# Ledger of designs, part 87: designed miniproteins, single chains, continued (2)

Each design is a single chain, and the fold is of that chain. pLDDT is the mean over its residues in the fold that is shown.

## One batch from the design tools (miniprotein)

Design m7210
Fold by ESMFold2-Fast:
Structure m7210 (fold): chain A 72 residues (1-72)
Amino acid sequence: MSREELEKEVFLALAEMYGALAIRANKDDPEKVAEIKKLMDEGIEKIRNADSVEEAQKLAEETIKKIDELVK
């Protein structure tokens, strides 16, 4: 695996971890959980398809921000 592939996997894992923690924190709200899961699934797909490490980082940050805004 290249360094770039490894770094993309790190950003993918970061988005997955943040989403999983957000789901746990909002377990009593099934509508929020469904929205968080949708944002995670969309974000993860975009990160996997990113053409660069910089793009993957921006997509991970964007996904995390969208989840954070949803759970405020």
Scores: mean pLDDT 83

Design m7211
Fold by ESMFold2-Fast:
Formats: sequence, structure tokens, C-alpha cells
Structure m7211 (fold): chain A 122 residues (1-122)
Amino acid sequence: RIEEELERVREVTRDLPPEVREKLLRFVRAVLTGEPLSKEELEEQAEALIAAAEELRDGSEERIETITGLGVSLLTRALKQKMDKSLIQKLIATLRELAKRLPPLAREAVNSKIDYAEQQVS
């Protein structure tokens, strides 16, 4: 189960820089196992996701959905860990740009979660 999800993420991130891909896979494993991540590790994950989003300029809908889903999960953990406000705001901006490329229902769900997060950092 965990290995199947990791394999899916490996496939959709195959063309990303190795360092970015390794950080995203580490985050996916932490989400799937319930492993807590430190504030510093979450900041590294946020930077990796922002870098991944830039590489997805011409990505498929499945790829965008996967990265956006990871970003929303990361945003939720970042808020609880009181991550740097500037980095949280940059992550929110990145996720809003990715959401524009999602199907309408997925976009609405993602934007609702982002709106909630934005209220927490205001």
C-alpha cells in the first residue's frame, strides 16, 4: 500500500531534479506513515514543492493533481508547526497557480483548503 503510493509519486516526479524528487518522496512517506516532520524539514519540503511546481509548467493533469495534493498536505502541517509566514505565503501562491490547471471540482476543493490556510496566516 505505502510502496504502491510511493511508486505512483516516483512515476509522476521522474523528470524532476533528483534532490527535489527525494524530498517529495520523503514527505509522501511521512504522510503515509504518520511520521512527524520538524519545522526545518517542512521548510525544505515547501521549497522542494515550489521548485517542482515550476517544472510542471507543461505537466499532465494527473501530475498536477498529485503535486497539488502533496502541497495542500504540506501546507496543513506547515501551519501547525508555525513555519515561516513568508514561506507559507509563497507556498499558497504556488498552490493557487497549480489549482488553475486542475479540473473544476478538484480546483474548488484545493482552493477551499488554501483559503482556510490563508486566513490562518493573515
Scores: mean pLDDT 79

Design m7212
Fold by ESMFold2-Fast:
Structure m7212 (fold): chain A 62 residues (1-62)
Amino acid sequence: DEEVLALGRALQAHVDAAIKARQAGNTEEADKHREEGKALSRRLEAASGVDAGPTLAYLDEI
């Protein structure tokens, strides 16, 4: 499904951006990307049926 693939790519981009922002000391930017990643994880669960719980837990740790 093109939607599932697009959501997965967008989620990965926000994860990467959050990590880079944290490494640069930009906590505000990292928090924004984490929240976008959480929203995308919930949308990916709705579209794919795969539980978002593990991904949401991971996003809370980065």
Scores: mean pLDDT 84

Design m7213
Fold by ESMFold2-Fast:
Structure m7213 (fold): chain A 55 residues (1-55)
Amino acid sequence: MEEKRQEALKKLEEQIEELEKKIEEAKKKGDEESKKRYEELLEYLKEVLKKLKEE
């Protein structure tokens, strides 16, 4: 794998992990609005990551 692609993958994975933590925190605090926003972003980033990994 090329370094540029590997770098992009790592950044996306880090963002996904951060969003997952934020979703868990929002759930614990009862912040349903933030939870929904983070879940939408997470789904989008997971699609991008999956596409990037397949190519």
Scores: mean pLDDT 79

Design m7214
Fold by ESMFold2-Fast:
Structure m7214 (fold): chain A 60 residues (1-60)
Amino acid sequence: MEEDFEELYKKLLERAKKIMDKKFVERIEEIKKIYKEDPEKGLKELERFALELKIMEAGL
């Protein structure tokens, strides 16, 4: 649902900004655009981004 996507998006955007990596911020904004065109695909991409971000945070 759009409401669930927006909540997860906000949390991931805050984490991306905390890392101060412009590429992560740009990528999450592109995922939001994908979600507007295809909500199912956008949500799956956001979930994958969350996993990738967690891996990157663990590698820091």
Scores: mean pLDDT 75

Design m7215
Fold by ESMFold2-Fast:
Structure m7215 (fold): chain A 62 residues (1-62)
Amino acid sequence: SEVERLRQLALEYYEKGKYDIAAAAFRGVLELDPNDEEARQLLAEAYRKMGKLDEAEAVLAS
């Protein structure tokens, strides 16, 4: 599915340390599937890796 392909892309960029691109892709996953708890947690982790602690907190509060 589209959401699965986007999740795989996000994980690939996360693994490569491209946290900005990974975060954008995980946001896309959450637009398609707002209840994806794993994508939400990984998005928050990507923000933490970038030092964006306020953004990480906001994602988890959603």
Scores: mean pLDDT 85

Design m7216
Fold by ESMFold2-Fast:
Structure m7216 (fold): chain A 65 residues (1-65)
Amino acid sequence: SSQAFVEELRRRVEEMLRENPSISDEELARALIPLVAEAAGVSEEIMEMALRGDPEATERAQAEA
């Protein structure tokens, strides 16, 4: 469920902030790519493309679904 996903994201963010309280938003986003990719049902490569704003990310996600 979306609630379970949000809870897991929150726990991961809290864990990373405990290890490095000065971690940047970009570093946090990069570290969360595997979790977000799994939740979206796409590869980590496609999620990285989406994070960069690559328009091919949507086409590739549809091809893998």
Scores: mean pLDDT 73

Design m7217
Fold by ESMFold2-Fast:
Structure m7217 (fold): chain A 117 residues (1-117)
Amino acid sequence: MEERGEAAARRAGEAGERGGPAGARGAARGAGEGAAEAARAAKTPKQAFWAEAGAGVAAVAAGSGAAAGTAEAAAAGAEAGARAAARGGLAGGGEGGERGGALAAEGAARGAEEGAR
């Protein structure tokens, strides 16, 4: 699972180098879409709660990076947010937080790639 998160962050960074501010906006948008997907995937109220919490942290971190004007900053923010969400999910809600953070990070990476086109 860590290998996929690192690959997504690296891919978003490469897109940022090519797309600059457009990649950063794409990453922030993708993080939000990933957060919404995590909420829809939840099967129980407890999973929904932690998925939303984890995805929210990752989306906010991606947005902060995007505000810096580079896709690399947005990707780094999304990855850091995903790690923080996973940590919070393990402490309070387990899989929900981890899944939410991972989906937000994947969304950020995809958004950065699309923004760089």
Scores: mean pLDDT 55

Design m7218
Fold by ESMFold2-Fast:
Structure m7218 (fold): chain A 67 residues (1-67)
Amino acid sequence: VSEEQLEAEVLLALALIYLYMGKKTNSKEAFEKAIELAKQAMSLGDENTRKEAEEVIKEAEELLKKV
């Protein structure tokens, strides 16, 4: 695995953590952070990582509309 891909996987994991925290606390900041981190993961990761990051962004954006 490349260093770039490892960084993408870590960023995706952090994005998922922030998404989960946002859901529990209904926090705008947590959803915004999840989107930011997922976008970074998309720029560095492979096709599978990009697909997962895109789902995180989509979910966080929909939840942000309700906060």
Scores: mean pLDDT 85

Design m7219
Fold by ESMFold2-Fast:
Structure m7219 (fold): chain A 85 residues (1-85)
Amino acid sequence: SLYTTASPEAVAEARRRADELLKQAKEYSEKGDIEKVNELAREAIRLGEELGVPVLAMATALDFVGYAIEAEIKKRKEERKKLEE
């Protein structure tokens, strides 16, 4: 389960902090500082785990689901076209 017993305020704070770490990781990645990017990503994961909020896992899962849905929709549209003979 992705649910937590943390208060709504704690969940919101964890999400904001994780989002800020991901933003910093993107900026450092663009500067070529891969070591700093890895450090920030690890800290974001740790923060989510310590606060009982899987915010990073939720964000990455939603991104993955979004890309998977787009690919599945495209596949089903092509299959539907073949059946419309």
Scores: mean pLDDT 61

Design m7220
Fold by ESMFold2-Fast:
Structure m7220 (fold): chain A 113 residues (1-113)
Amino acid sequence: SPLEERLRAAAGGAIEALKVIYEEVKDKYPEIAELAERAIELLEEALGASVEEAVELFRETLRLIDEIIKKLEEAKKTADEETKKTLDTVIAVLRRVRAHLEALLAEVEAALA
């Protein structure tokens, strides 16, 4: 279905973005990298899920992205200037991913109602 195709495309794009974020943070912030890895696992599960199951996996992923952003903002407070620039870029990418997933989730939930 068109909704299934859009959910798979969104999950795929988010997975690729989160993989880049994982590589950027894994050495200095392994606990944040672990949260990114969990988000990737949820989205990979969503690729093979029904629309209803994908909705729940997307909701869980959004909660995890919010936690990652919060922890990155906290890390930024004590980081050096070079690390702060990297964290700003990572946070901007995550906020964009979050907005795209949230907008699609709202559209899919409206279609299921």
Scores: mean pLDDT 89

Design m7221
Fold by ESMFold2-Fast:
Structure m7221 (fold): chain A 89 residues (1-89)
Amino acid sequence: AVEELRKLADEAIENKDFDAVRRIATALGYALTLAGKPEEAVKLMIEIRKAIENKDFEKVRSLLDKAIELVEKYATPEQQERALRLARA
């Protein structure tokens, strides 16, 4: 799940697909909230939204990498799999 989330994030950034970036960010925020990290989820979603608005691709990449790292550390395998399904929708 985590490796597939990284691949989806890389593809979205490479294609400058900010709708896909928003879906991935939302899915990661959902997983972090379920993992007991709602404050981190909210902060990351706000920062990602601002980076998208500013078309700051490097910052979007850094923030998505941080979000995925937190999901890897704190979310259960089931929560990671749910995030992947949401990110693909």
Scores: mean pLDDT 82

Design m7222
Fold by ESMFold2-Fast:
Structure m7222 (fold): chain A 76 residues (1-76)
Amino acid sequence: SALAELIAEAARAAKEMAERIKEENKDNEETVKLAEELARLAERMAEAARAGDLEEAERLAREGTELAEKIAELVS
């Protein structure tokens, strides 16, 4: 479905962003760990969306938002 594909694309973008955050903050262990967790959640969100499990994809997106908020606090 179009929605599942858009969610998968958003998840790929989130993973790329998480990997960039990790590279830019490599000397900050806490930021690196949170970025790695965000990348893992993004991967799982893409898998859930492709499997047609939009409820699981939404749940993972909410968890990703919480991690992104924590990362933002650390890099501000």
Scores: mean pLDDT 81

Design m7223
Fold by ESMFold2-Fast:
Structure m7223 (fold): chain A 72 residues (1-72)
Amino acid sequence: MEEEAERMAQRLRDAALKLGASPEVADEIAETFRRTALEKGPVAGILAAAKKALDHGFTPQQVAELVRAAVA
């Protein structure tokens, strides 16, 4: 569980960087996923990461790309 959550967090971080996020923003999105996924499960983690990305100015299309990367 923790290992899978870490792999998904890393994919979210990498995807955010590819979409033009700063390392700090990418780390915040990945960390939001990691914490929430460990507490409430991966679906809640993805939703929390998506909200954090929107808060940082990502478009809905970019958020869809982040979610797709996380579950790949």
Scores: mean pLDDT 82

Design m7224
Fold by ESMFold2-Fast:
Structure m7224 (fold): chain A 64 residues (1-64)
Amino acid sequence: SKEEIRKQVIKDLLLIAAETEVWLAERNPSLVPEALETLETLKKEYPELKEYLEELIERLKEIE
């Protein structure tokens, strides 16, 4: 359905945005605290993305 396609596109865009946040934080460690807060919030709001977001959160923690 169109609704299912829209939901999938939104999830894909959210993952791209989350990966971009990590990429930026890897180049500017001062962004790590804000990126961690953003990804933890996304994990709570989109539990279906939990596994992907947890991998990205671990990458952020390695920067510290």
Scores: mean pLDDT 83

Design m7225
Fold by ESMFold2-Fast:
Structure m7225 (fold): chain A 55 residues (1-55)
Amino acid sequence: MTAEELERRLREGLAAARASADPEVIGRLIVREFEPYRDQMSEEGLALLAEAEAL
C-alpha cells in the first residue's frame, strides 16, 4: 500500500472505531492490521496509528 492509502484507511478506521461501542477493541484490530506497514507510513500515518494504539 502507498503511504497515502495507509493514511486514508487509518483515518477511516479511527472514525469507525470512535463511533463503535468498543473503541479499544477496534483500535487493537487496527494496530494489528497496520503494524506490518509501519515502515511504509508517512509521519501523519504514524500519528494516526499512535491514536489507534491510545484508544
Scores: mean pLDDT 83

Design m7226
Fold by ESMFold2-Fast:
Structure m7226 (fold): chain A 62 residues (1-62)
Amino acid sequence: LKERIEKLKEWAEKNGDEYALKQVERIERMLEKGRVDSAEKLLDNLIKLYGLSEEQIEELRK
């Protein structure tokens, strides 16, 4: 879970996407508070917002 978030954060930094970076920070905050399910929902919503397909999301997670 946290590993997927870190990979997405690196992707956002490489692309210079400030909105994605801010959302990743929020997801990390939820993990710190033990809200794992909420963090996963936010992660999926963020990826969907960028128009990534479900398959592309899976590739990004690898």
Scores: mean pLDDT 69

Design m7227
Fold by ESMFold2-Fast:
Structure m7227 (fold): chain A 72 residues (1-72)
Amino acid sequence: SAEIEKLKAEIKKLMAELDKNRDLPEEVRQEKLKEIAELYDRLIELMKQENAEPKEIARVESEKRTVLELLG
């Protein structure tokens, strides 16, 4: 799916931006992590709609949990 690939690319871009810009104010960093978590929700929903393999969905859900842990 073009939408799944777009969401994966967007998540990867935002995560790379956070890794590159470690001097971001905490509030800005938290807002970007929230945006990433929302993109993960959309990705998981699309994967379920397209009958993606259950283990792949579980992997993405695990990645989202890690982002939620970083939100504190």
Scores: mean pLDDT 84

Design m7228
Fold by ESMFold2-Fast:
Structure m7228 (fold): chain A 79 residues (1-79)
Amino acid sequence: MEELLERALEAERELVELAAQLPPEVQRALLRAVVEAVRAAGEAAADLPEEERLRRLVEAALAAAEAAIAAARAALAAQ
């Protein structure tokens, strides 16, 4: 869990640095995508034991952050 959480935090840090270079509307779109992905994972994991549920949420946060980083890089290249 801790290693996975550390990876998620590193990805979020990279996303924040990239997003800061983008217009506010693009930042909002990226943030919305991350929040919706974590929400969907939380709903899907609602009936799981707490430890497994937390793991699923962290995995979803990491995957969403990585996808948002890719989108941010594409948006920066398009400017």
Scores: mean pLDDT 82

Design m7229
Fold by ESMFold2-Fast:
Structure m7229 (fold): chain A 80 residues (1-80)
Amino acid sequence: SEMQENADKALELLETLPEETREKIEEIVSEFIENPDMDIDEVLERIREVLEEGGVPEEKIEEMLEIFRKIFEGYQKIAK
């Protein structure tokens, strides 16, 4: 499943982050899973801010946001 592959890739990337940064992103993702009607662009902006504050390189931020967008769009289609 493309959704499963994207989820696995996101988890792999999250494991490379500082623990504090990873925990904050996990909280945002959990909030979206609980409330799938949230604006995906707003959720991704929050994730970007957390990654930037955590000192994550821009190239990695862009890769992670692209994967999260695909996951969130896929989840939102199934949840509705």
Scores: mean pLDDT 82

Design m7231
Fold by ESMFold2-Fast:
Structure m7231 (fold): chain A 55 residues (1-55)
Amino acid sequence: SAAEVEAEARAAVRAAMRAYIAALQDGDTPSAEAAVREARAAGERAESHGGRAGL
């Protein structure tokens, strides 16, 4: 369902944000960049799925 896709996307973004903060604290720029890309991909998946199912 769209609500489940939104909940999963929200959880994925929260997980990516936690990973980003941890990477910044460790000075790990590549991991911080990977976390940002993961958050973007999660948002795009939710948007694409919701848009296609979305009537």
Scores: mean pLDDT 73

Design m7232
Fold by ESMFold2-Fast:
Structure m7232 (fold): chain A 63 residues (1-63)
Amino acid sequence: GPVLLAVVGKDYTAKTPDEISVKKGDKVLILEVVDKNWVRAKLLSTGEEGLLPTEVIELVGPA
């Protein structure tokens, strides 16, 4: 599907190696919706890719 641009709504610290850590206000690309609770995202500031909880994401629109 199309890549979506999103903003992080709250800080999140990675709990596993498959996850990324983010801060409120960070911009991410949503690469894949894994399920209703998880997305695969790329952090624009660092280029890191990994899993984030859907609950910390606020969608902006198409990338």
Scores: mean pLDDT 83

Design m7233
Fold by ESMFold2-Fast:
Structure m7233 (fold): chain A 100 residues (1-100)
Amino acid sequence: SAADRAAVEHAALVAATIAQEIRDLLEEKNAPKELIDEVAELQQRILEAMAAGDVAALVEEVERLIELIKRLQEEGLIPEETAKKMIEVLREALATLRAV
């Protein structure tokens, strides 16, 4: 439905926005280029899955983003509270994607 498509697009854009915020934080901390590129590649895959209407791929890429955020927080590259809030928002996005 149009409502399901709008919900999927909204969830994907939320995830892509979080990926951009992570890229900005990593750049501010002078993180290795390889980590910044990994986040950029994941952000691109989210946008491509959204454009394709591939909900299963979106679920997979959002789950990968959550795992990446956990790793970056453990490495001290993202503050714990920032990571926690990002993961909470992404889990809500996953619930939306799984409901359609």
Scores: mean pLDDT 90

Design m7234
Fold by ESMFold2-Fast:
Structure m7234 (fold): chain A 84 residues (1-84)
Amino acid sequence: MKALLSVLVETEPGKAEEVAKRIKEVMESTPGVLDVKVVVDGNTVTAQGVFDSLEAAEEAAKKIEEEIKKDPRVKSYTIRVTPL
């Protein structure tokens, strides 16, 4: 069953592109990734990844959360995994 990983991040001013690049790298490096879309609007990063399995999406989500949770460039975040 495919899954969608949705990540929304509010960053410190001028840090959105750096955070977006790292989120994209984590999603693209996760086995089972099918598609990745990342959009930066001001200080907001919106990232969506489609994965071939729920397990792959959950692995990517865990890696992103571990990095984001401790990142001083990040003010707030929301991570959601949805079965497709």
Scores: mean pLDDT 86

Design m7235
Fold by ESMFold2-Fast:
Structure m7235 (fold): chain A 85 residues (1-85)
Amino acid sequence: EREKLIREFREEAERLLRALRELGVPEEVLRAFEERVELLLKRTELPEGEAVPEEVLERVRKLNEIMEKHRELLERAEERILAER
């Protein structure tokens, strides 16, 4: 199940990243999205009950700030993927 969820998450992330590139989203946002995906995947590799390292939490907060600045572009990419389904 865990491996299946990780695979599905990666597939969705790849689809969203493709849509973002097609929309001409700034490189900063693309990099932030890719890094956030990698950090989330690393989080799923931690043993159950272990705290997320503070450095990872700080990085996620910074990535969220970058994504919030471009929230409208992210929403358009999500709508494009959703409309395909």
Scores: mean pLDDT 67

Design m7236
Fold by ESMFold2-Fast:
Structure m7236 (fold): chain A 61 residues (1-61)
Amino acid sequence: MKELSQKVFDIITESQKKGLSYEEIGRELAKQGFSPEEIRASLRKLGFSEETIEKIVKGAE
């Protein structure tokens, strides 16, 4: 769980530097093998809002 949250954070940070939207970030997380449930759990642990989590997860589906 802890290592997964760090990996998710790193991907989000790199994707934001590239100017990706939250839905595009979700697509990158899915491409790296994260499930929608793993993305939700990691983002909640990182302190993201439920609104932001759902936007990212939509990109992963």
Scores: mean pLDDT 78

Design m7237
Fold by ESMFold2-Fast:
Structure m7237 (fold): chain A 51 residues (1-51)
Amino acid sequence: MVTGEAISPDELVLTGPADEVRAAAERLQALGWELVEFIDSEPARAVLRKP
């Protein structure tokens, strides 16, 4: 399960299993979000920025 949390007005952090975080980040990128950083840890994290 992936948890999303806004860390600033322009940034969202996704946290969870690496494969689920990648899939969620890919879906958001398809909607125009920018992937700033992917942290391949356990749990994995992805930082995304609004378009």
Scores: mean pLDDT 80

Design m7238
Fold by ESMFold2-Fast:
Structure m7238 (fold): chain A 69 residues (1-69)
Amino acid sequence: MEEEIDAEVAEAFILIYLTLAKKDLERGNLDGAEESIKKARELADAHPEVKDRVQPYIDELEAELEKAR
């Protein structure tokens, strides 16, 4: 039902959210960073085929968010 193209699109959105989270962290917008990381995690959980590739980036940004708090 869900096609290969959905996983590719999800990966693109995950990377966009992770990029936004990184910029928010650099600007001190911790709430915005947390929201973007949550969106990335939700998409990764829905698309396990791409989750392993994006997991290190999610983990890194979550660690940066906790350090910034």
Scores: mean pLDDT 79

Design m7239
Fold by ESMFold2-Fast:
Structure m7239 (fold): chain A 75 residues (1-75)
Amino acid sequence: MLSEEEKKKIELEFKEYINKAQAELFDLMTHKHASKEELEQLIEEIVRDVEEKFGKEYGEKAREALQKTLDILLG
């Protein structure tokens, strides 16, 4: 079982990962004019990588955060 300090480190690493992913989505849409399909594919790839590195619970959090970001960018 992870210590509270180890959990905090994982949460910080996860937040940094998501912040970078959100910035990449924004850049692709704003400067590269990426399609919705391309952005959705990137989200699926990121979620898979997060699930492999951090576990399924973080994969779900990543999907929700990135989908919300996509909805804001497209809405």
Scores: mean pLDDT 79

Design m7240
Fold by ESMFold2-Fast:
Structure m7240 (fold): chain A 67 residues (1-67)
Amino acid sequence: GDEEIERLGEETERQAVRLYLQGKYEEAIRVLEEGIERLKTLEGEKVEEVIKGFRKGIAQLRELAAK
């Protein structure tokens, strides 16, 4: 349900932020990509919203890693 989606989203984002603050951009991207794959197995209205947020985060991290 949506509570599982929100919990997984928050836990994944928290892990990715910790890695980002350590300069571990590639690991942060991996965490977000794994989170997206787990979210795809769940059913709920918020799945698309959380995945969209993670995709934006991955794009931003890729830009930072390329510089």
Scores: mean pLDDT 83

Design m7241
Fold by ESMFold2-Fast:
Structure m7241 (fold): chain A 63 residues (1-63)
Amino acid sequence: ADELVAEAKRLLAEGKPEEALEQAKKALELDPNNRDALAVAAGALRELGKAEEARALAEKLAA
């Protein structure tokens, strides 16, 4: 999980939101409540223009 989150953060910083989202999804498959993975996934979805999906993940982070 930690390695997948680190890779997702790196990809998002490189401007590769689709690849970042895939790594974050893999991390969430291992730990659905991984807050770092949820944050990266929400960030990637915002970069991809999927604002509604990003908002749903942000609400999960706020709980």
Scores: mean pLDDT 78

Design m7242
Fold by ESMFold2-Fast:
Structure m7242 (fold): chain A 91 residues (1-91)
Amino acid sequence: SLDAIAERIAADTGEALEDARAAVTALSAKLSPAGQAAVEELFREGLSGSALATAMILLAHLEENREKTPLTEEEIIAAGVEVARYVQENR
């Protein structure tokens, strides 16, 4: 759930829970259904709040710029997953 993702982000980053909830809600609205599913999978795998937040920010950014700098859905999802795993490994 988005609330559980926001709680993990707040706990890991030191951000206020209310701010994390607002950010996660806003970012999730910008993601494709496949992007939302990818973030939920990373959450189930136990990735950190920092990794999840970074993935959501990148996925939202790429989705917003998709028409100007065309990427396939698969390329967008792959980039989000790669950055999340990079953040996880370098914590």
Scores: mean pLDDT 87

Design m7243
Fold by ESMFold2-Fast:
Formats: sequence, C-alpha cells, structure tokens
Structure m7243 (fold): chain A 80 residues (1-80)
Amino acid sequence: SLIEEAKELFKKYDTDGDGTLTRQEAIEAIKELLKKHNLKVSDEEIEEIVRRFDTDGDGTLTEEEFINAVKYIVKKAKEK
C-alpha cells in the first residue's frame, strides 16, 4: 500500500536512526513517493504541508506526523 511504502521511505531517510526526519528529508521522501505513484504536487505545496504537520515546530517530523502529511498530500493530489 502507499502508506506501507511511506513507512519504508521514512526508515530510508532516517539516516541517523533517531526516529525523526528533518523537514528537508521529509520533503525528499514525499517527492520520491509521489514520483513512484505518478502523483503531481508542487514543491511549494509539499513544503507548506510538511511545515504544517511539524506540530511541535522543532524542525523534525515523527513517523506519525510524516504519515499524516503523506495522507493529506495524497488526498490533495487525487482531488487536484
């Protein structure tokens, strides 16, 4: 499933193994996922959504925040 692929991308981009992604790592992981599924979302929209789902404002996303951002972006991409 797309969500399972998102979880694997989270692990791939979590190079330090600390259980979080920086905003930039999250953006890159999301872009890779969208490209694999032939979904189109602008870089600017991805950046805004990632910023919004960084609810603690610490510059990193937990796996839960990352998966929520992915779900939202995919919904937006399908709705156009």
Scores: mean pLDDT 80

Design m7244
Fold by ESMFold2-Fast:
Structure m7244 (fold): chain A 100 residues (1-100)
Amino acid sequence: MELEEREKEVKRLIEEVEEWALRRVIAAGAAAMPEVAKRVEELAKEVIERIKKYFEENPDASIEEIREFYEKLMAEAEAELERAIAAEEARRGAGDIVLK
């Protein structure tokens, strides 16, 4: 497989992660969930780092294998984001019975 095609795909996937993060950070800001926004930024950074590492460690990986790895990472990131949102909603829904 040509290196330039694989590099182009990795760059495209990183751009997709950055766009995903931007949209979720904006949504979290609109919902007044700063901790969720922070978690989105952390998840995006982790996904990007893991994609880059996979590409470096697997020089013979096909574009399809890189995409499958990306899809798995994004599914894990979405699941963690859902947990972060649920945790924030549960914290707020408890009505902060213990005032600071």
Scores: mean pLDDT 80

Design m7245
Fold by ESMFold2-Fast:
Structure m7245 (fold): chain A 82 residues (1-82)
Amino acid sequence: SLLEELDKKALEILRPVFEAGVNKPEAQPILKRLLEESAKIVLEAKKKLEEAKSEEEKKKVVEEAVKKLEELAKKALAEIEA
């Protein structure tokens, strides 16, 4: 299902960032914000998937959510590495 695809892609995107920060005390606030913000993106995407009328529209919702998660992860990783 598209919900399972979104959850799988979210884990694949976020996992490297959590692995980079998990053993760094200074990274814990960054990882907490990442978790909270990524959860909001996924929840909004799930709501949009319920409202979507076509398979193409549903694919667009997943693609936009993945893009937002990738940008969020990129910013978090850069902050951890700074």
Scores: mean pLDDT 85

Design m7246
Fold by ESMFold2-Fast:
Structure m7246 (fold): chain A 61 residues (1-61)
Amino acid sequence: SEETKEKLRKVVEELLKKNPNATLFDIEKAAEEELGRPLTDEEILELSKILLERLKKELEE
C-alpha cells in the first residue's frame, strides 16, 4: 500500500517533468507499466488525488 503509493507519486512526478501536458490517462498507463499490472479503482483514485494536490501546490505557489 505505502510502497505502491510511493511508486505512483514517483510516476506522476517523472512523467509530468518530461511531459507537463500529460493527461490522467497517460499517467495511469505509465503507472500500470511501472507496476507491471492493471491499476485498481483505489489506485486510480490515489493518482487523481496526487494530481490534484500537485495542481493545488502549483497554483498556490
Scores: mean pLDDT 76

